# Designed miniproteins, single chains, continued (2): the designs that were tried, part 80

Each design is a single chain, and the fold is of that chain. pLDDT is the mean over its residues in the fold that is shown.

## One batch from the design tools (miniprotein)

Design m6760
Fold by ESMFold2-Fast:
Structure m6760 (fold): chain A 89 residues (1-89)
Amino acid sequence: MTVEEEIGLILDALGALLEAELTGDPEAVLRAAELALKLATESTDPSFLEEAIKLAEKALELAEKIGNEEAVAIAKEAIEAAKARLEAL
């Protein structure tokens, strides 16, 4: 993944998180969790992996509040994946 693609994923995830926070849309929080997971599994940069954890933790909080169980599962997977990748670097 390029740095430009990683930055794009972060911006898209932040936008989806803001949409979920303002609207309570379960699809918006699911998109945020999926984008965080993509960053967590495809990035090799420690700074972007740390950002993936932050994005996924916020997605998890919103997913639990909104009641999207799929987004909860994906956000937890993203946190675990990013932490595992950071430990392997």
Scores: mean pLDDT 86

Design m6761
Fold by ESMFold2-Fast:
Structure m6761 (fold): chain A 76 residues (1-76)
Amino acid sequence: MPSVEELFEAGKAAFYAGDYETAVAHFEAALRAAPLDHPLLEETVLLLGMALSALNRPEEAQAVGRAFRERRPDLL
């Protein structure tokens, strides 16, 4: 199984290539695998939100940010 770090790097590669659907899939997989205290969690949430917004899915981007704030209010 790929690590959180591997999923995050795959997501970033897709994001910077403009493949936002693939970026969303990798970032969502990274968030499911990551514990709440993982150092990449905040950056993964931010990039996932940006990818969703780029796909004209702003309600989902807002929901991701809100869900993360409920889990880690100290980071957002």
Scores: mean pLDDT 78

Design m6762
Fold by ESMFold2-Fast:
Structure m6762 (fold): chain A 80 residues (1-80)
Amino acid sequence: SLEELAERVLEEIRKFADELLKESKNPKTQERIKKLVEEAEAGLRRLVEEGADPLTILAHAIAYQGELFVEYLREKKKEE
């Protein structure tokens, strides 16, 4: 089901965010990562409610993971 797909990709997003949070030393970066996870959860739930196709759900999940990685890279750049 779309609900099961969304929950699986959201679980992977949460796992990725947790790994980034372990590596992050900046409270502002940690706050932005946590906010992105909340936005991903809300966004993916909306897509399920709207009956989005599975590829659209997967594409949005990839985009959210990309945004999480960008926040991590921004912190690393500021440390130098």
Scores: mean pLDDT 84

Design m6763
Fold by ESMFold2-Fast:
Structure m6763 (fold): chain A 88 residues (1-88)
Amino acid sequence: MKKEEEEKRRELIAEVAAGEVAKKVDEIPEEERKKLEELEEQYLKDPTEEIKEEIRKLLIELAGKLAGVSEEELEELAEKRKKELEAA
């Protein structure tokens, strides 16, 4: 149960980070955009936890850089999102 909860939490953090990055998509530096696209293409061909974690880390870094949202704030947003889904 603990590992499953941590995996769900990581997925929610990635979702929230992706949402923040999407609001600033036009401001993503070209090299970081290409890296994200390459990781997403690799994930579609061979979905591994390693590639998923690299995508998560890049999205968190981009959210911080572009939207000024820290990893701690992303964790808080993910917790809020989890509670909204559980309440529905």
Scores: mean pLDDT 76

Design m6764
Fold by ESMFold2-Fast:
Order: sequence, then C-alpha cells, then structure tokens
Structure m6764 (fold): chain A 76 residues (1-76)
Amino acid sequence: SMGDEVKEALTKSAELTGSKLLDAKVLSQDGDLATVEITSKTPDGKIITSTETVNVTKLKKATEKAVKNAELNAKL
C-alpha cells in the first residue's frame, strides 16, 4: 500500500540519522505529499513524537542515495 512505502522510506531515513523509528502513522496522503506522525527514539534514549509533511518521492530518492553512501563508508 502507499502507506507502507512511506513507512519504509521513513524507517530507512531514521536509521541513517542514528535514530530508531518506533512508530509511524500516515494521517493523510495527497499524491507525493504525506502528513505523518513519527515516534522515534534518539541515540541517548529519549522518545520524541512529531508531525511532519514529507514528499514521498523526494524522501525515497534521498534515502536511496544516503544508503549507498553509508554502505561505501562502512567498507572503509
């Protein structure tokens, strides 16, 4: 589903920033724009909840590029 794609992109994005995604709720989606409620755990163990509007297509492209860069850095 469209919501699953948004959640996958958010999960990968959070992992790249050293945070752990605990929950993500898609509140609304209109084409490429999704309003999501994100609950994440920071590296120091704090739980934060925020509501964000994200462009799903741009998020996926940015996440794919960042994953490739992280994989290259992990081999160094």
Scores: mean pLDDT 72

Design m6765
Fold by ESMFold2-Fast:
Structure m6765 (fold): chain A 112 residues (1-112)
Amino acid sequence: SPQTEVVSGKVEEKADGDGTVITIELVSRRGELTIRTRLVIHRDGNGVIKRMELEAEVYEGERLQARVRAVLEQKPGGWELVSLEVEIAPDASEAARQAAEELAASIRALAA
């Protein structure tokens, strides 16, 4: 199976109260798929990451085949998966479906 490779990236940092918000935008390829990922990381005034918001869109050519959206929050017991939404087009390719399912599984593993 083809591995995921990052082909472009952008990082922006902005002050948010006494902490910071870091936005990471990545474009990755996996075989014939293009995956566009936006990760928003919220850090408190002590530099501790408290919240992560992820949106990943899986394209085959110009067609959006799947979307994965997740919110993770840091609690005293570890990372909590607050929400996970997976949207797969009815006519999505098996490759796009597998990519979305693998992304969702990786996100769940971060909160385990």
Scores: mean pLDDT 87

Design m6766
Fold by ESMFold2-Fast:
Structure m6766 (fold): chain A 107 residues (1-107)
Amino acid sequence: AAREKAIEYARKGVEYFEKAEQAALSGDNTKAAEYALEGARYFGVAAVYARSLGTPQADKAAEYFRKAAEYFMKAAEAALSGDNQTAVEYARKGREYAEKAIEILES
């Protein structure tokens, strides 16, 4: 259950990446920030579930989910400042960490 929950919440976070990127590219800074913050929240939950598995691989996945959340928080800050290019770059970086964490948990 914990592994399945970590993957489930991580995939929800990735969905919010796509929504945040779309909003930022359309110039909707408020929606881009809201979606990025929600994505960060889902990755935070995924990290807790991953860590609860108690394996070194799961701990590494949890670290990558925490990095994904950090980048989504940076994306939200950039979007609120009107720097949509930087917001998109941070969101993409966050997605890379999330995808690596999911890969660890699915192997």
Scores: mean pLDDT 85

Design m6767
Fold by ESMFold2-Fast:
Structure m6767 (fold): chain A 67 residues (1-67)
Amino acid sequence: MSMEELKKRLIQLLIDEGKVKSEEELYERLKAGDFSVIEFGPIAQKLGISPEELARVVVELAKEARS
C-alpha cells in the first residue's frame, strides 16, 4: 500500500468511526498538535500496518496541514 493510499484510508477511517467530522477538521487538529483522535494501536490494526508506519503517515499529514 502506498503512502498516498494510506493517508486516504486513515482520513476515511477516522471519519467513518466518528473521530472527526471531515478531512478539514482533521487537518485543523493536526495543525494544533492535537493527535488525540488517533488511537495508534487500534487504527494501525484496522489499516493492516504497524504503529510505526502509522506514525509516519500521521507525520506526513501534519506536514501537509501546515502547507
Scores: mean pLDDT 81

Design m6768
Fold by ESMFold2-Fast:
Structure m6768 (fold): chain A 89 residues (1-89)
Amino acid sequence: RREAEEALAEAARKLSLAALTLDDDTRDQVLHQVSLAATAFASGDYESAISHLQQARDLLEKAGKLTPETREAVDRAIEALSAARRAES
């Protein structure tokens, strides 16, 4: 859980910073998905947290603003959330 929390926080930080390079509508969508991922994690819903991180990543990729560093941080968070889900199943 701690590794998943730290990885999610880092992914959220990088996604939020990358969102500042987007138009207002796409930025708001990315930030909304990041917020939903954090809320899902807080409730123990790791599957929803992963889904929302994937949506945020995909929005940045479609906009051409997904950096390798942001992609790597999101991928690490997804792996950590998946591991946390398996440990609590």
Scores: mean pLDDT 83

Design m6769
Fold by ESMFold2-Fast:
Structure m6769 (fold): chain A 57 residues (1-57)
Amino acid sequence: TDAYRQGLALVEKQAEAVDRYRAGVDPDEQWAQSTRYGDEATRLLTPISEELARARA
């Protein structure tokens, strides 16, 4: 699903930002980017995760 693909892409971007943050590359900017990507990923993936959890119950 498009939302799932977009969410996964944002999780990857968040991981990249965290890696750059830990490497000391513009830490404040990378952490801000990490937070932004994480928030967007959560917004896209949470409904899918909740639906799957409900279906498995």
Scores: mean pLDDT 77

Design m6770
Fold by ESMFold2-Fast:
Structure m6770 (fold): chain A 91 residues (1-91)
Amino acid sequence: MGEVVGRVVIPVHPDMTPDQLADLLESAAREIEERSGVPVTHLRVTALDAAGNVLGSAEAPLDRLRELAERVLELFRKGGGVSVEVTGLRV
């Protein structure tokens, strides 16, 4: 299991494209690295509903953020998500 470097919460619209979400995930990884001073190698993304209930999570290395975004949007459309918690990991 990887070391947690940092976390951010991002509001997400279900009509977002995988490319748009992948760009937000990349920005979140860079923000976590900048704040911590520690390299991020992987992201864990947890889909949340309006009450903060966990709908599901997915994890990927930074070179697979597009595939991660596709999996997260599938969880969103299935469960009525409104935000994602992005956890930066060092593996």
Scores: mean pLDDT 82

Design m6771
Fold by ESMFold2-Fast:
Structure m6771 (fold): chain A 100 residues (1-100)
Amino acid sequence: MPSPLEVAREMLELAIEGLELLKKHYPELSAIVDEHIADLQAVLANLDTLTQSQIVRTTLTTLGFFTLVLTFYDLPKELKEQLEKIDKEMVELLRKLREL
């Protein structure tokens, strides 16, 4: 069985990947995206000292941001498909973390 820390790390790394992808295509979002990436990197650096609730909260904040972007931005098809895939994989890892 994978450890909760391994699942959490993979989930947070996917969150950062999705945010970096958005920053590349929408430079106007850079300030907001950089703030989120910094928060996620701080969580990753302190993963062994954080509660599951803190990790879950940070993940849900990023998922909410992706939902807003997918809802309000007219994304190119390829970018939309990549972001939807990242969102789906993060949700699956979040469920797995909560079952551990």
Scores: mean pLDDT 83

Design m6772
Fold by ESMFold2-Fast:
Parts: structure tokens; C-alpha cells; sequence
Structure m6772 (fold): chain A 87 residues (1-87)
């Protein structure tokens, strides 16, 4: 259901907040979570998430394990957003 997909997306975004120490990444993830909760257009959610991904990858440019984790989580987020679009 749409509700289940949104809850799964929020859970992933909250998990990302736990490993990031960058205040701007934290802020963008919080903004993305609120956009999901408020049923904002998917384009706005995707824009915030792309910005967060870019900053997170730059934060951990010297940590290949963390970069792989970031890319994996954003890939899963992209899959969830696609499922939401198809509903």
C-alpha cells in the first residue's frame, strides 16, 4: 500500500540520519521526511534526496565502505519512490 511504502521510506531516511554527522545532510533528510509525511509531490522529495546524497558522498569521499552504504540506501530509496509513482 501507499502507506506502507511511505513508512518504509521514512524508516530508511531515519536510518541515514543515524550514521551521518553532517548538519546539512541531517537537515535535508529531515526536510525529505516531512515532505513524505505531508504527501508532497515526488519531484520535491526526489530533489531533496538527490541533494542529501550528493553531500553525503562528499562527506565520506575517503571512506569507500560508507560510500557503498550510501549508494545502496539511495538505490533502495529510488526503488521505493518508483513503486509510489506506479500507484
Amino acid sequence: SLEELREELIKLLEEMKEWSKDEEVQKLLDEAIELVRNNAPLEEIEAKLKEAMHLALEEYKDDPEKQAKIEKVFSKIGELLKKIKEL
Scores: mean pLDDT 80

Design m6773
Fold by ESMFold2-Fast:
Structure m6773 (fold): chain A 95 residues (1-95)
Amino acid sequence: SIEEHQKQAREDTRSMPLKTAAVSTAGMLLSAGRISQSEANEIISLVDSGKYEEAAKKLKEIAEGLRRRAEHGVTGDAVFAAMAEAVAEKLEEKA
């Protein structure tokens, strides 16, 4: 189910090292056409610079957009939202 896929995506993302989780998630979102190259680069740069609170805020904004898309029939975007939310949570724990 989509709920099981969301749970698995969260657990997998939360188990990764922080930078790996951020890079992997940004890369997947970029490849899926959900964020721009500029947005992906900004997230990675913020994480590399230790600006975790700012990176988390951007990922949460992206997740909100993905949740909205899922509500409008793009159900797979709920999995991407769960990944972005998981990275934001990891970043906030280090902020």
Scores: mean pLDDT 88

Design m6774
Fold by ESMFold2-Fast:
Structure m6774 (fold): chain A 85 residues (1-85)
Amino acid sequence: DELDALKARVRAAFERATAEVRAFLASSTRLSAEQKAALEAQLAAVGGKLDAVMASTSMAEFEAKFRELLQAEVELGRALAEALS
């Protein structure tokens, strides 16, 4: 149905983004081990927000949880940019 299709697309997009972030963290020579650990922990927290999106049982709940996921993704992006500065 519509909700299941949206959940599938959100999960697929998250899996692609997570793989890219992990590949970057693994290959980066400019980030300290401490910075990599902090960013990996933040990535895990984003995964927790995705789990909440997947657990939603209505479109209204999905939208509310998806906004929380998007905010967590923005925060991860900012943290990554700051670590590279």
Scores: mean pLDDT 88

Design m6775
Fold by ESMFold2-Fast:
Structure m6775 (fold): chain A 79 residues (1-79)
Amino acid sequence: PLSPAEEAALLEELRRLLLEAARLAAAGEPIPEELEARLRALEARIRAAYAAATPEQRAELHRRVGQVIADAAAEYEAL
């Protein structure tokens, strides 16, 4: 299980990487392999946190991850 600080840091990193990818896509630039690799590594960490969580913790983490993705998508559409 992640501490609240570790979870917040993980979600902040996810938001930053998603927004970076969105800015590159909006500029018509390819997503660098390093950025894709970082997103995949972060997704693996989130998946591991899900696997280690209780059903209630998993539902809450899923909600927070979904909110970060939704917020990043909204910012992308505003670009």
Scores: mean pLDDT 80

Design m6776
Fold by ESMFold2-Fast:
Structure m6776 (fold): chain A 61 residues (1-61)
Amino acid sequence: MPSIEEFMKELEEKFKKGEITLKEVGLKADEYIREHNASGREKVIALETLSKMAEEYKKLK
């Protein structure tokens, strides 16, 4: 089973390849946090990764 770091990295790779949308990344990250009762550190990792992806998405517009 992937850690939150591995999970977010996989989502980021899929997003960069155009396989999933930023909305799907956010939903999947929220689902992971909820399902696994993620720690504060894990939530920070998820938010930082989402923030970086959102910044990159904004760059495309």
Scores: mean pLDDT 74

Design m6777
Fold by ESMFold2-Fast:
Structure m6777 (fold): chain A 97 residues (1-97)
Amino acid sequence: EVDELSPVFRELEEKMKELHAVLSYLAAKGDERAKELIAELTALQREVNERMETATPEERQRLLDELARRYAAAYEEIKETTAPEVIEEALALAKAS
């Protein structure tokens, strides 16, 4: 039987990859907020990974939920401040590479 956390982690990882692709595209275009978000999310992911090494199963679930919420919040922020066409271009480039 498969680890029940693996599907949740895979889905989160896919969303994280998409957001990082969008943020990297925006940062390359000179968006300072996108650069800041990349740094913040990378630091958060590092902290979560470090905490997971010593966490209980319940704490690991909470850490993954927190990471997911933070990435979702960052993506919503980008949607509010960035034109939809720019986001679509960034995602298309990420999928085309």
Scores: mean pLDDT 76

Design m6778
Fold by ESMFold2-Fast:
Structure m6778 (fold): chain A 71 residues (1-71)
Amino acid sequence: EEKVREIFLELVEKEGFSYLSDEEKEAEMDRLIASIKAASKEHVEKLMTSALPVEDEEGRRLAQALLEYAR
């Protein structure tokens, strides 16, 4: 869980979400984690595609970690 949070925060910073407070970033991350736990594999893949770019190695690493965490 904590490793997923760290990777998510790194990607949020990279995408220019610096205008969000730490509290707002945590809320979005908690929402994403909860959605992933409740979603099927297809929904998890859609969430990652819409919320996070998976074209680079960091995006792919996060996608794999989230898929494993959803199991």
Scores: mean pLDDT 58

Design m6779
Fold by ESMFold2-Fast:
Structure m6779 (fold): chain A 71 residues (1-71)
Amino acid sequence: LEELLQALQELVKAMENARKERFKKISDKIKKAKQEYENLVKQMKETIDSLRSNIEALKKEIEDLKKQLEA
């Protein structure tokens, strides 16, 4: 009888540990997703800055070409 009670208590402990492990895995996935989101936002800002530089370069090229047409 006492051996059966011991086995049941060990099963309950194993179930509690499995629940804690699942919670930790979900928490880790949330942290990873947040880091990936922050990295994506940084890449988007860098891309926008590059596009701005390209637009300014193209505007200058258009003005230079217009001056050549007027000559």
Scores: mean pLDDT 85

Design m6780
Fold by ESMFold2-Fast:
Structure m6780 (fold): chain A 93 residues (1-93)
Amino acid sequence: MEERLKELEEFLNKLKESSKAAKEAVDDIEKRLKGLKKEEKIILKTMAALHAAAPDNEEIRLLLKKALDAIAEGKLEEAVEYVLEAIKKYEKL
């Protein structure tokens, strides 16, 4: 888990530098993430950044929806896997 969370955090930092929409989306949700676990914050920030950077990509949207459903069920490892798949799809754009 820790290594996969680091992959999300590294991607998030790069995406925030390259996409104004991604940075603004992360800044917007920061206030709503107060009180959440560190792992949940990283996942949710990365999801918000991906959605903002690629809003018209159906595959990415479906993967992010699956990740959100997994978070709601407390399945953080499954959520991370869906977000990593979304990152791979984004990198091919």
Scores: mean pLDDT 83

Design m6781
Fold by ESMFold2-Fast:
Structure m6781 (fold): chain A 85 residues (1-85)
Amino acid sequence: STATFSETVTNTTDFPVTAVLKVLDSNGNVVAQTTSGPIAPGESVTLTVNVENIPTGTYSLQVELRDANGNVVSTWTSPPFEVRG
């Protein structure tokens, strides 16, 4: 089975950031991720990641905003959700 995950991210800072969308398993391991290009202050982007042959289980999504030096300036994590066959 293929699962597709999407998240819309808004840069609420006053400087350019990049966004990283991570798919985490129940142990907190990153099973897939994607990274945006630069997002200007006040701009939004939608990130999409596809995971082929995803095992059934409990997952969460995590979004990080990073500055130009790669420092994490904001993190958001979804409530857990189930992937079923």
Scores: mean pLDDT 85

Design m6782
Fold by ESMFold2-Fast:
Structure m6782 (fold): chain A 87 residues (1-87)
Amino acid sequence: LTPEERRHLAETARRILEEEGSAEEIIEEARRWLEEHPLSEADLAAGRAQIELLDLAAEAARAEGDEELAEQLRRIAEGLRRLLEEA
């Protein structure tokens, strides 16, 4: 994934969470996608970078006083981290 794609995915995950999704729904969709698409080493590195961006976004949300968004983003990061460890 390109840096632009990683940023777009982070922003998309945030919007999906706000519009309809729960952290668990996002994690479940990612799990299904990974089952159909084997990850390259570059994809694994990009996924880890994406998780770091989610952690940073959660810290930013907390600083802005949005504790619910921060917790949801942290749950997504944790779930995705588990998926990458299993891959």
Scores: mean pLDDT 70

Design m6783
Fold by ESMFold2-Fast:
Order: C-alpha cells, then structure tokens, then sequence
Structure m6783 (fold): chain A 94 residues (1-94)
C-alpha cells in the first residue's frame, strides 16, 4: 500500500530528525527552556513533552523499519538516538 516514493520521503525525514538529535543535550534543554518561557508553562512540563515526543519518534522509526526492511539500519539508528535523547531529557527533570 505504501509506494516506494513515500518510503523514500520518510527515510529523508528520519535522517533529518537524526541529524537534529545529534545536537548537544545542553542546546536541546536550553531550547526547551526558551520555548517554555515563551509559552508561559513550567520548564518541567516542557521537558516531559519533549521526552514524550522523542519516545513517539523512536516507536515510529521502529515501525517504519519493520515495514521497509531495506531501510531497517537507518530506522534502527533513528529509534536508538531518539530513545537515548528521551532518557536524557527525563533525567533533566528528575
């Protein structure tokens, strides 16, 4: 049901997200804090939201790798990086 063209677009999206997740943790936390101040919400709430987003991305990447075995390596790398970042963000608010 998914076309090869749609799969290639998803691979590009996952690769772009993996590159963003390669940024230093301190820069990510600083951006989350800045966003929280702009929105008028507690930093802890924003960090929880960011961690949940990373866990969802990890699950989506794993599912994509299962649907397209030819892209499993990039999908698994993206899932691992996103899950690691989620854990780092969770540690930042504990």
Amino acid sequence: MLSPEAAQEDVRAFQQTAALNARPLDEHIAEVRRRAEELGIPVKTALISAAVGQRLLASAARWFGDQHPQYRDVADATAAASLARARELEAAYE
Scores: mean pLDDT 79

Design m6784
Fold by ESMFold2-Fast:
Structure m6784 (fold): chain A 92 residues (1-92)
Amino acid sequence: SLAELRAQARAFARGLIALAEKYGNPELVEKAREFLAAIDAGVDPDTLIAMLEELRKYLRELAEKSTDPEVQEALRAAIDAIDVLIERLKAA
């Protein structure tokens, strides 16, 4: 259901905030909090998809610039989670 997808997106956003705080990226913390706020405000699925696509673009850029394998792996996992959420939101 859309409610279950919103719950999954919320869990993802919280995980992304924790990841951004762990690696000291305040811009990513802000972007992830903005996404969480949009979910909680009940913003439409198309707008959530657009926000996820912008987050994915930002995370790809961070992964390409990172030299730390642990950071690269964490960012790749986050990108994979975004791709799953986008596909599920499109099917909802």
Scores: mean pLDDT 87

Design m6785
Fold by ESMFold2-Fast:
Parts: structure tokens; sequence; C-alpha cells
Structure m6785 (fold): chain A 65 residues (1-65)
């Protein structure tokens, strides 16, 4: 199943379900901070948005192959 394949890929990369949950939370916090900084510090907001994008790509790579 797709879930079993995703779990196998997570194990191969040394990632646990807790690691994935932490990455999802880090992405959420980065996007929330970017929104707060958008008007006062747009440069930092952009860096945080790129950080969130990189985290999303890593999650997608492990879950989708």
Amino acid sequence: SAEAEALARMARYGWSLETIRQMIEQKKLALEQAEKLRDSDPEKARVLEKTAENIEEMIRAILEG
C-alpha cells in the first residue's frame, strides 16, 4: 500500500513518524512567522517562506518517492 511504501521510505531515510510531525510543525511555524514579518521585515519573511518550501519538498520526496 502507499502507506506501507511511505513508512519504508521514512525508515530508509532514518525518519520516524515523530520526525515527520516535527517537520510539519516547523513548516507551519515558519509560515506563521513569515506572515507576521511580511510588512515589517520582508527579507526575513522571504527567507522563512523559502525554508517552509524546502521542508515541504523534503516531506513530499519521502512520502511520494
Scores: mean pLDDT 80

Design m6786
Fold by ESMFold2-Fast:
Structure m6786 (fold): chain A 98 residues (1-98)
Amino acid sequence: VEKLVEEAKKKLAEAEKILSKKNPTVADVRKAFDLIKDAFYIIKELAAKGSKEAKKLAQQAKDLADKVYKTAKKLGDDKLATQAKQLSLQLDKLIEQL
């Protein structure tokens, strides 16, 4: 459980670092999205294992997915924006169950 928590934290921290760039590229935002998506699957596993960290990590992942959505919209990547919105909705559903 502790290893999964650290893996999720590292992926979310890397995504946040990418999204904090002054002028992120579409490639940067897509990389951040992939990291958040990977973290989502780890968080689902943590939730299944009854980890108390799962809800906090899911909330962090949702905030980052929302940031991907806004940035992708500004860059004109409507497909990435749609994917980020879908991930954010999945995270909302997961948070409700925790």
Scores: mean pLDDT 88

Design m6787
Fold by ESMFold2-Fast:
Structure m6787 (fold): chain A 73 residues (1-73)
Amino acid sequence: SMEDEIVNRIKLLIAQGYSQEEIIEALQKEGVPKSVAEKLARPPSSVPLSEVVRSLPEETKKKVLRALDRLEK
């Protein structure tokens, strides 16, 4: 699903050494609100990243995917 794709791609970017700041900046450049970008890059310990992504509007999920596509592989 689109939600699983977003979760897996964010986890992979962090595992590859992308900073949380780089991820937040990329998300904001595509129009994702700062508060949402921060939750995606630094998810609260009490909430799985999958639940954060699932709570987003569909238009926001599409913006997130565009931001991830713009971050170099």
Scores: mean pLDDT 80

Design m6788
Fold by ESMFold2-Fast:
Structure m6788 (fold): chain A 57 residues (1-57)
Amino acid sequence: MSTKEKLEEMVKRVGKDNPVAAEAARKAAEETYEVKSTEEALKIAQDAGIRAVIAAA
């Protein structure tokens, strides 16, 4: 799978039970599509995921 596909799967997994977190992570993943760097994309997606969890808490 490409990095984009991996990011989309992570978004679905992490945010499956939390729609708000899922949407925040999805937006971050879409932004990383312009970068296309595996390392950068993963870091951005993880950071967005952490922020979404913190914001939801």
Scores: mean pLDDT 62

Design m6789
Fold by ESMFold2-Fast:
Structure m6789 (fold): chain A 82 residues (1-82)
Amino acid sequence: SMDDLGKRLMKLSDERLDQSKKAAAQGKKDPSKKDGYLALVSASAGGNAAAYDRAKKLGDEKTAKHAAKKRDEADKLGASLK
């Protein structure tokens, strides 16, 4: 169902952001690899942007809003790592 799909997409958005938080923390601990960890954070933001677009096309406003929030949080993590 669309509700079940939305729940799975929201969980994936949460998992992407969690990976970005771990990457950002590691980039702060090892500045020599900062660019690599920044690329991982950016990949998470891109994944959540794609999830937002997909949810909008399905008319799932709740999942779209959730994905957008997780995208924006990943973008802020990337900015904080620069």
Scores: mean pLDDT 81

Design m6790
Fold by ESMFold2-Fast:
Structure m6790 (fold): chain A 87 residues (1-87)
Amino acid sequence: MEEKREAFIKALKERFGLDEETAEKILNSSPEELLKIMKEKGFTLGQLEEIRRLAREYGLDETAEAIEKVIEHFNPIKEAVDRVIEK
């Protein structure tokens, strides 16, 4: 499990240019804490979906579930957000 967590942190740092501290917070945070981090760092829905995909790929189901909750929260409040890519 630790090995998968380390690989996920490395992937976040390499693909998204995140600091180790931010990557570790994404891995270990509740959905509420993740929402705060994502808003603070200005993550897009596309980036959140990619991070959720990576979490599932590395078998971090709890992290993927937490990110999914954050994505659901962004969708209801996205009333005025211009979205080019539809999923």
Scores: mean pLDDT 72

Design m6791
Fold by ESMFold2-Fast:
Structure m6791 (fold): chain A 62 residues (1-62)
Amino acid sequence: GDIEAQLKEIEEALSKLSPLHAEIAREIFINGKTQGEAARRLGVSIETVDEAVRKANDLLNE
């Protein structure tokens, strides 16, 4: 598939999230970080990362 089109779709979905949730989702979906790595890098709980991932997945699949 066209990776630029996929990245644009991800960025458009992320623009609908809060700034913190968008940054968490970028670390995981764009930068390939694990949930634990994103939590450590951004200084947030694993629960916050899980919520951000769920919201991003909902937007990308709808």
Scores: mean pLDDT 78

Design m6792
Fold by ESMFold2-Fast:
Structure m6792 (fold): chain A 88 residues (1-88)
Amino acid sequence: SMNDVNSIISGLDGMINDINTIISMIPNYSQDTQNQIYQITQDDVNDIISQANNVISNDTNQSRIDDINNRINQVNNNIRSLQNQVNI
């Protein structure tokens, strides 16, 4: 449904916002540390985008939507963990 698609889009937007927050919070870290954080977050986000595109292009069913939403939640938790490590 359109509500399900909007849920996926909203989740991706939140993920991008979290990445931007992490990047904005680390201007004083070494370039190597910044590069490592950026690579981790970009790899996770790219994987999710690829999975979401596959679901959208093939068929929109509840099980696939649930799988993508669960994956988005997992990646968001990983991003927040990384943010906490940078802040500590």
Scores: mean pLDDT 65

Design m6793
Fold by ESMFold2-Fast:
Structure m6793 (fold): chain A 69 residues (1-69)
Amino acid sequence: SMMERQERVVRRLRELGRRYPELADELEKAGVLIVLGRFDEALALLERLAARYPELREELQEIIDVLRE
């Protein structure tokens, strides 16, 4: 369901923020946007982060792909 996808995405963002504390605020912001149903804004933020941090691009793209389902 959409709610199960949302929960998985938010959990992944929290786990990523714990591994990369320097990105925790931006990842938390993406999670809040998702909870509020502001998916286009969350996707734009995650895509910008993937462009800025190539080392995280694969993980962020997987999260983006789940959210787009």
Scores: mean pLDDT 83

Design m6794
Fold by ESMFold2-Fast:
Structure m6794 (fold): chain A 74 residues (1-74)
Amino acid sequence: MPKLVIPVPKSASEEEKAAVEELAERLRAAGAEVEIEEVDITDQEELEALTEKVLEEQREDLLALIKAIQARQA
């Protein structure tokens, strides 16, 4: 199964971190390996660029996971 990494800023609130953990648990329940990585981002522009890069990098892994789930349901 593809391994997914979800970046979260170290400055994120406990509420935001809890939301990310909930998402990670849902993905793990679907059979993915999910890792939450804290990042030290102080610049909003850098955070936006990192998010775009992570989404692009993990796009194929997410598609493969979705296809695997659909194949199991069919």
Scores: mean pLDDT 65

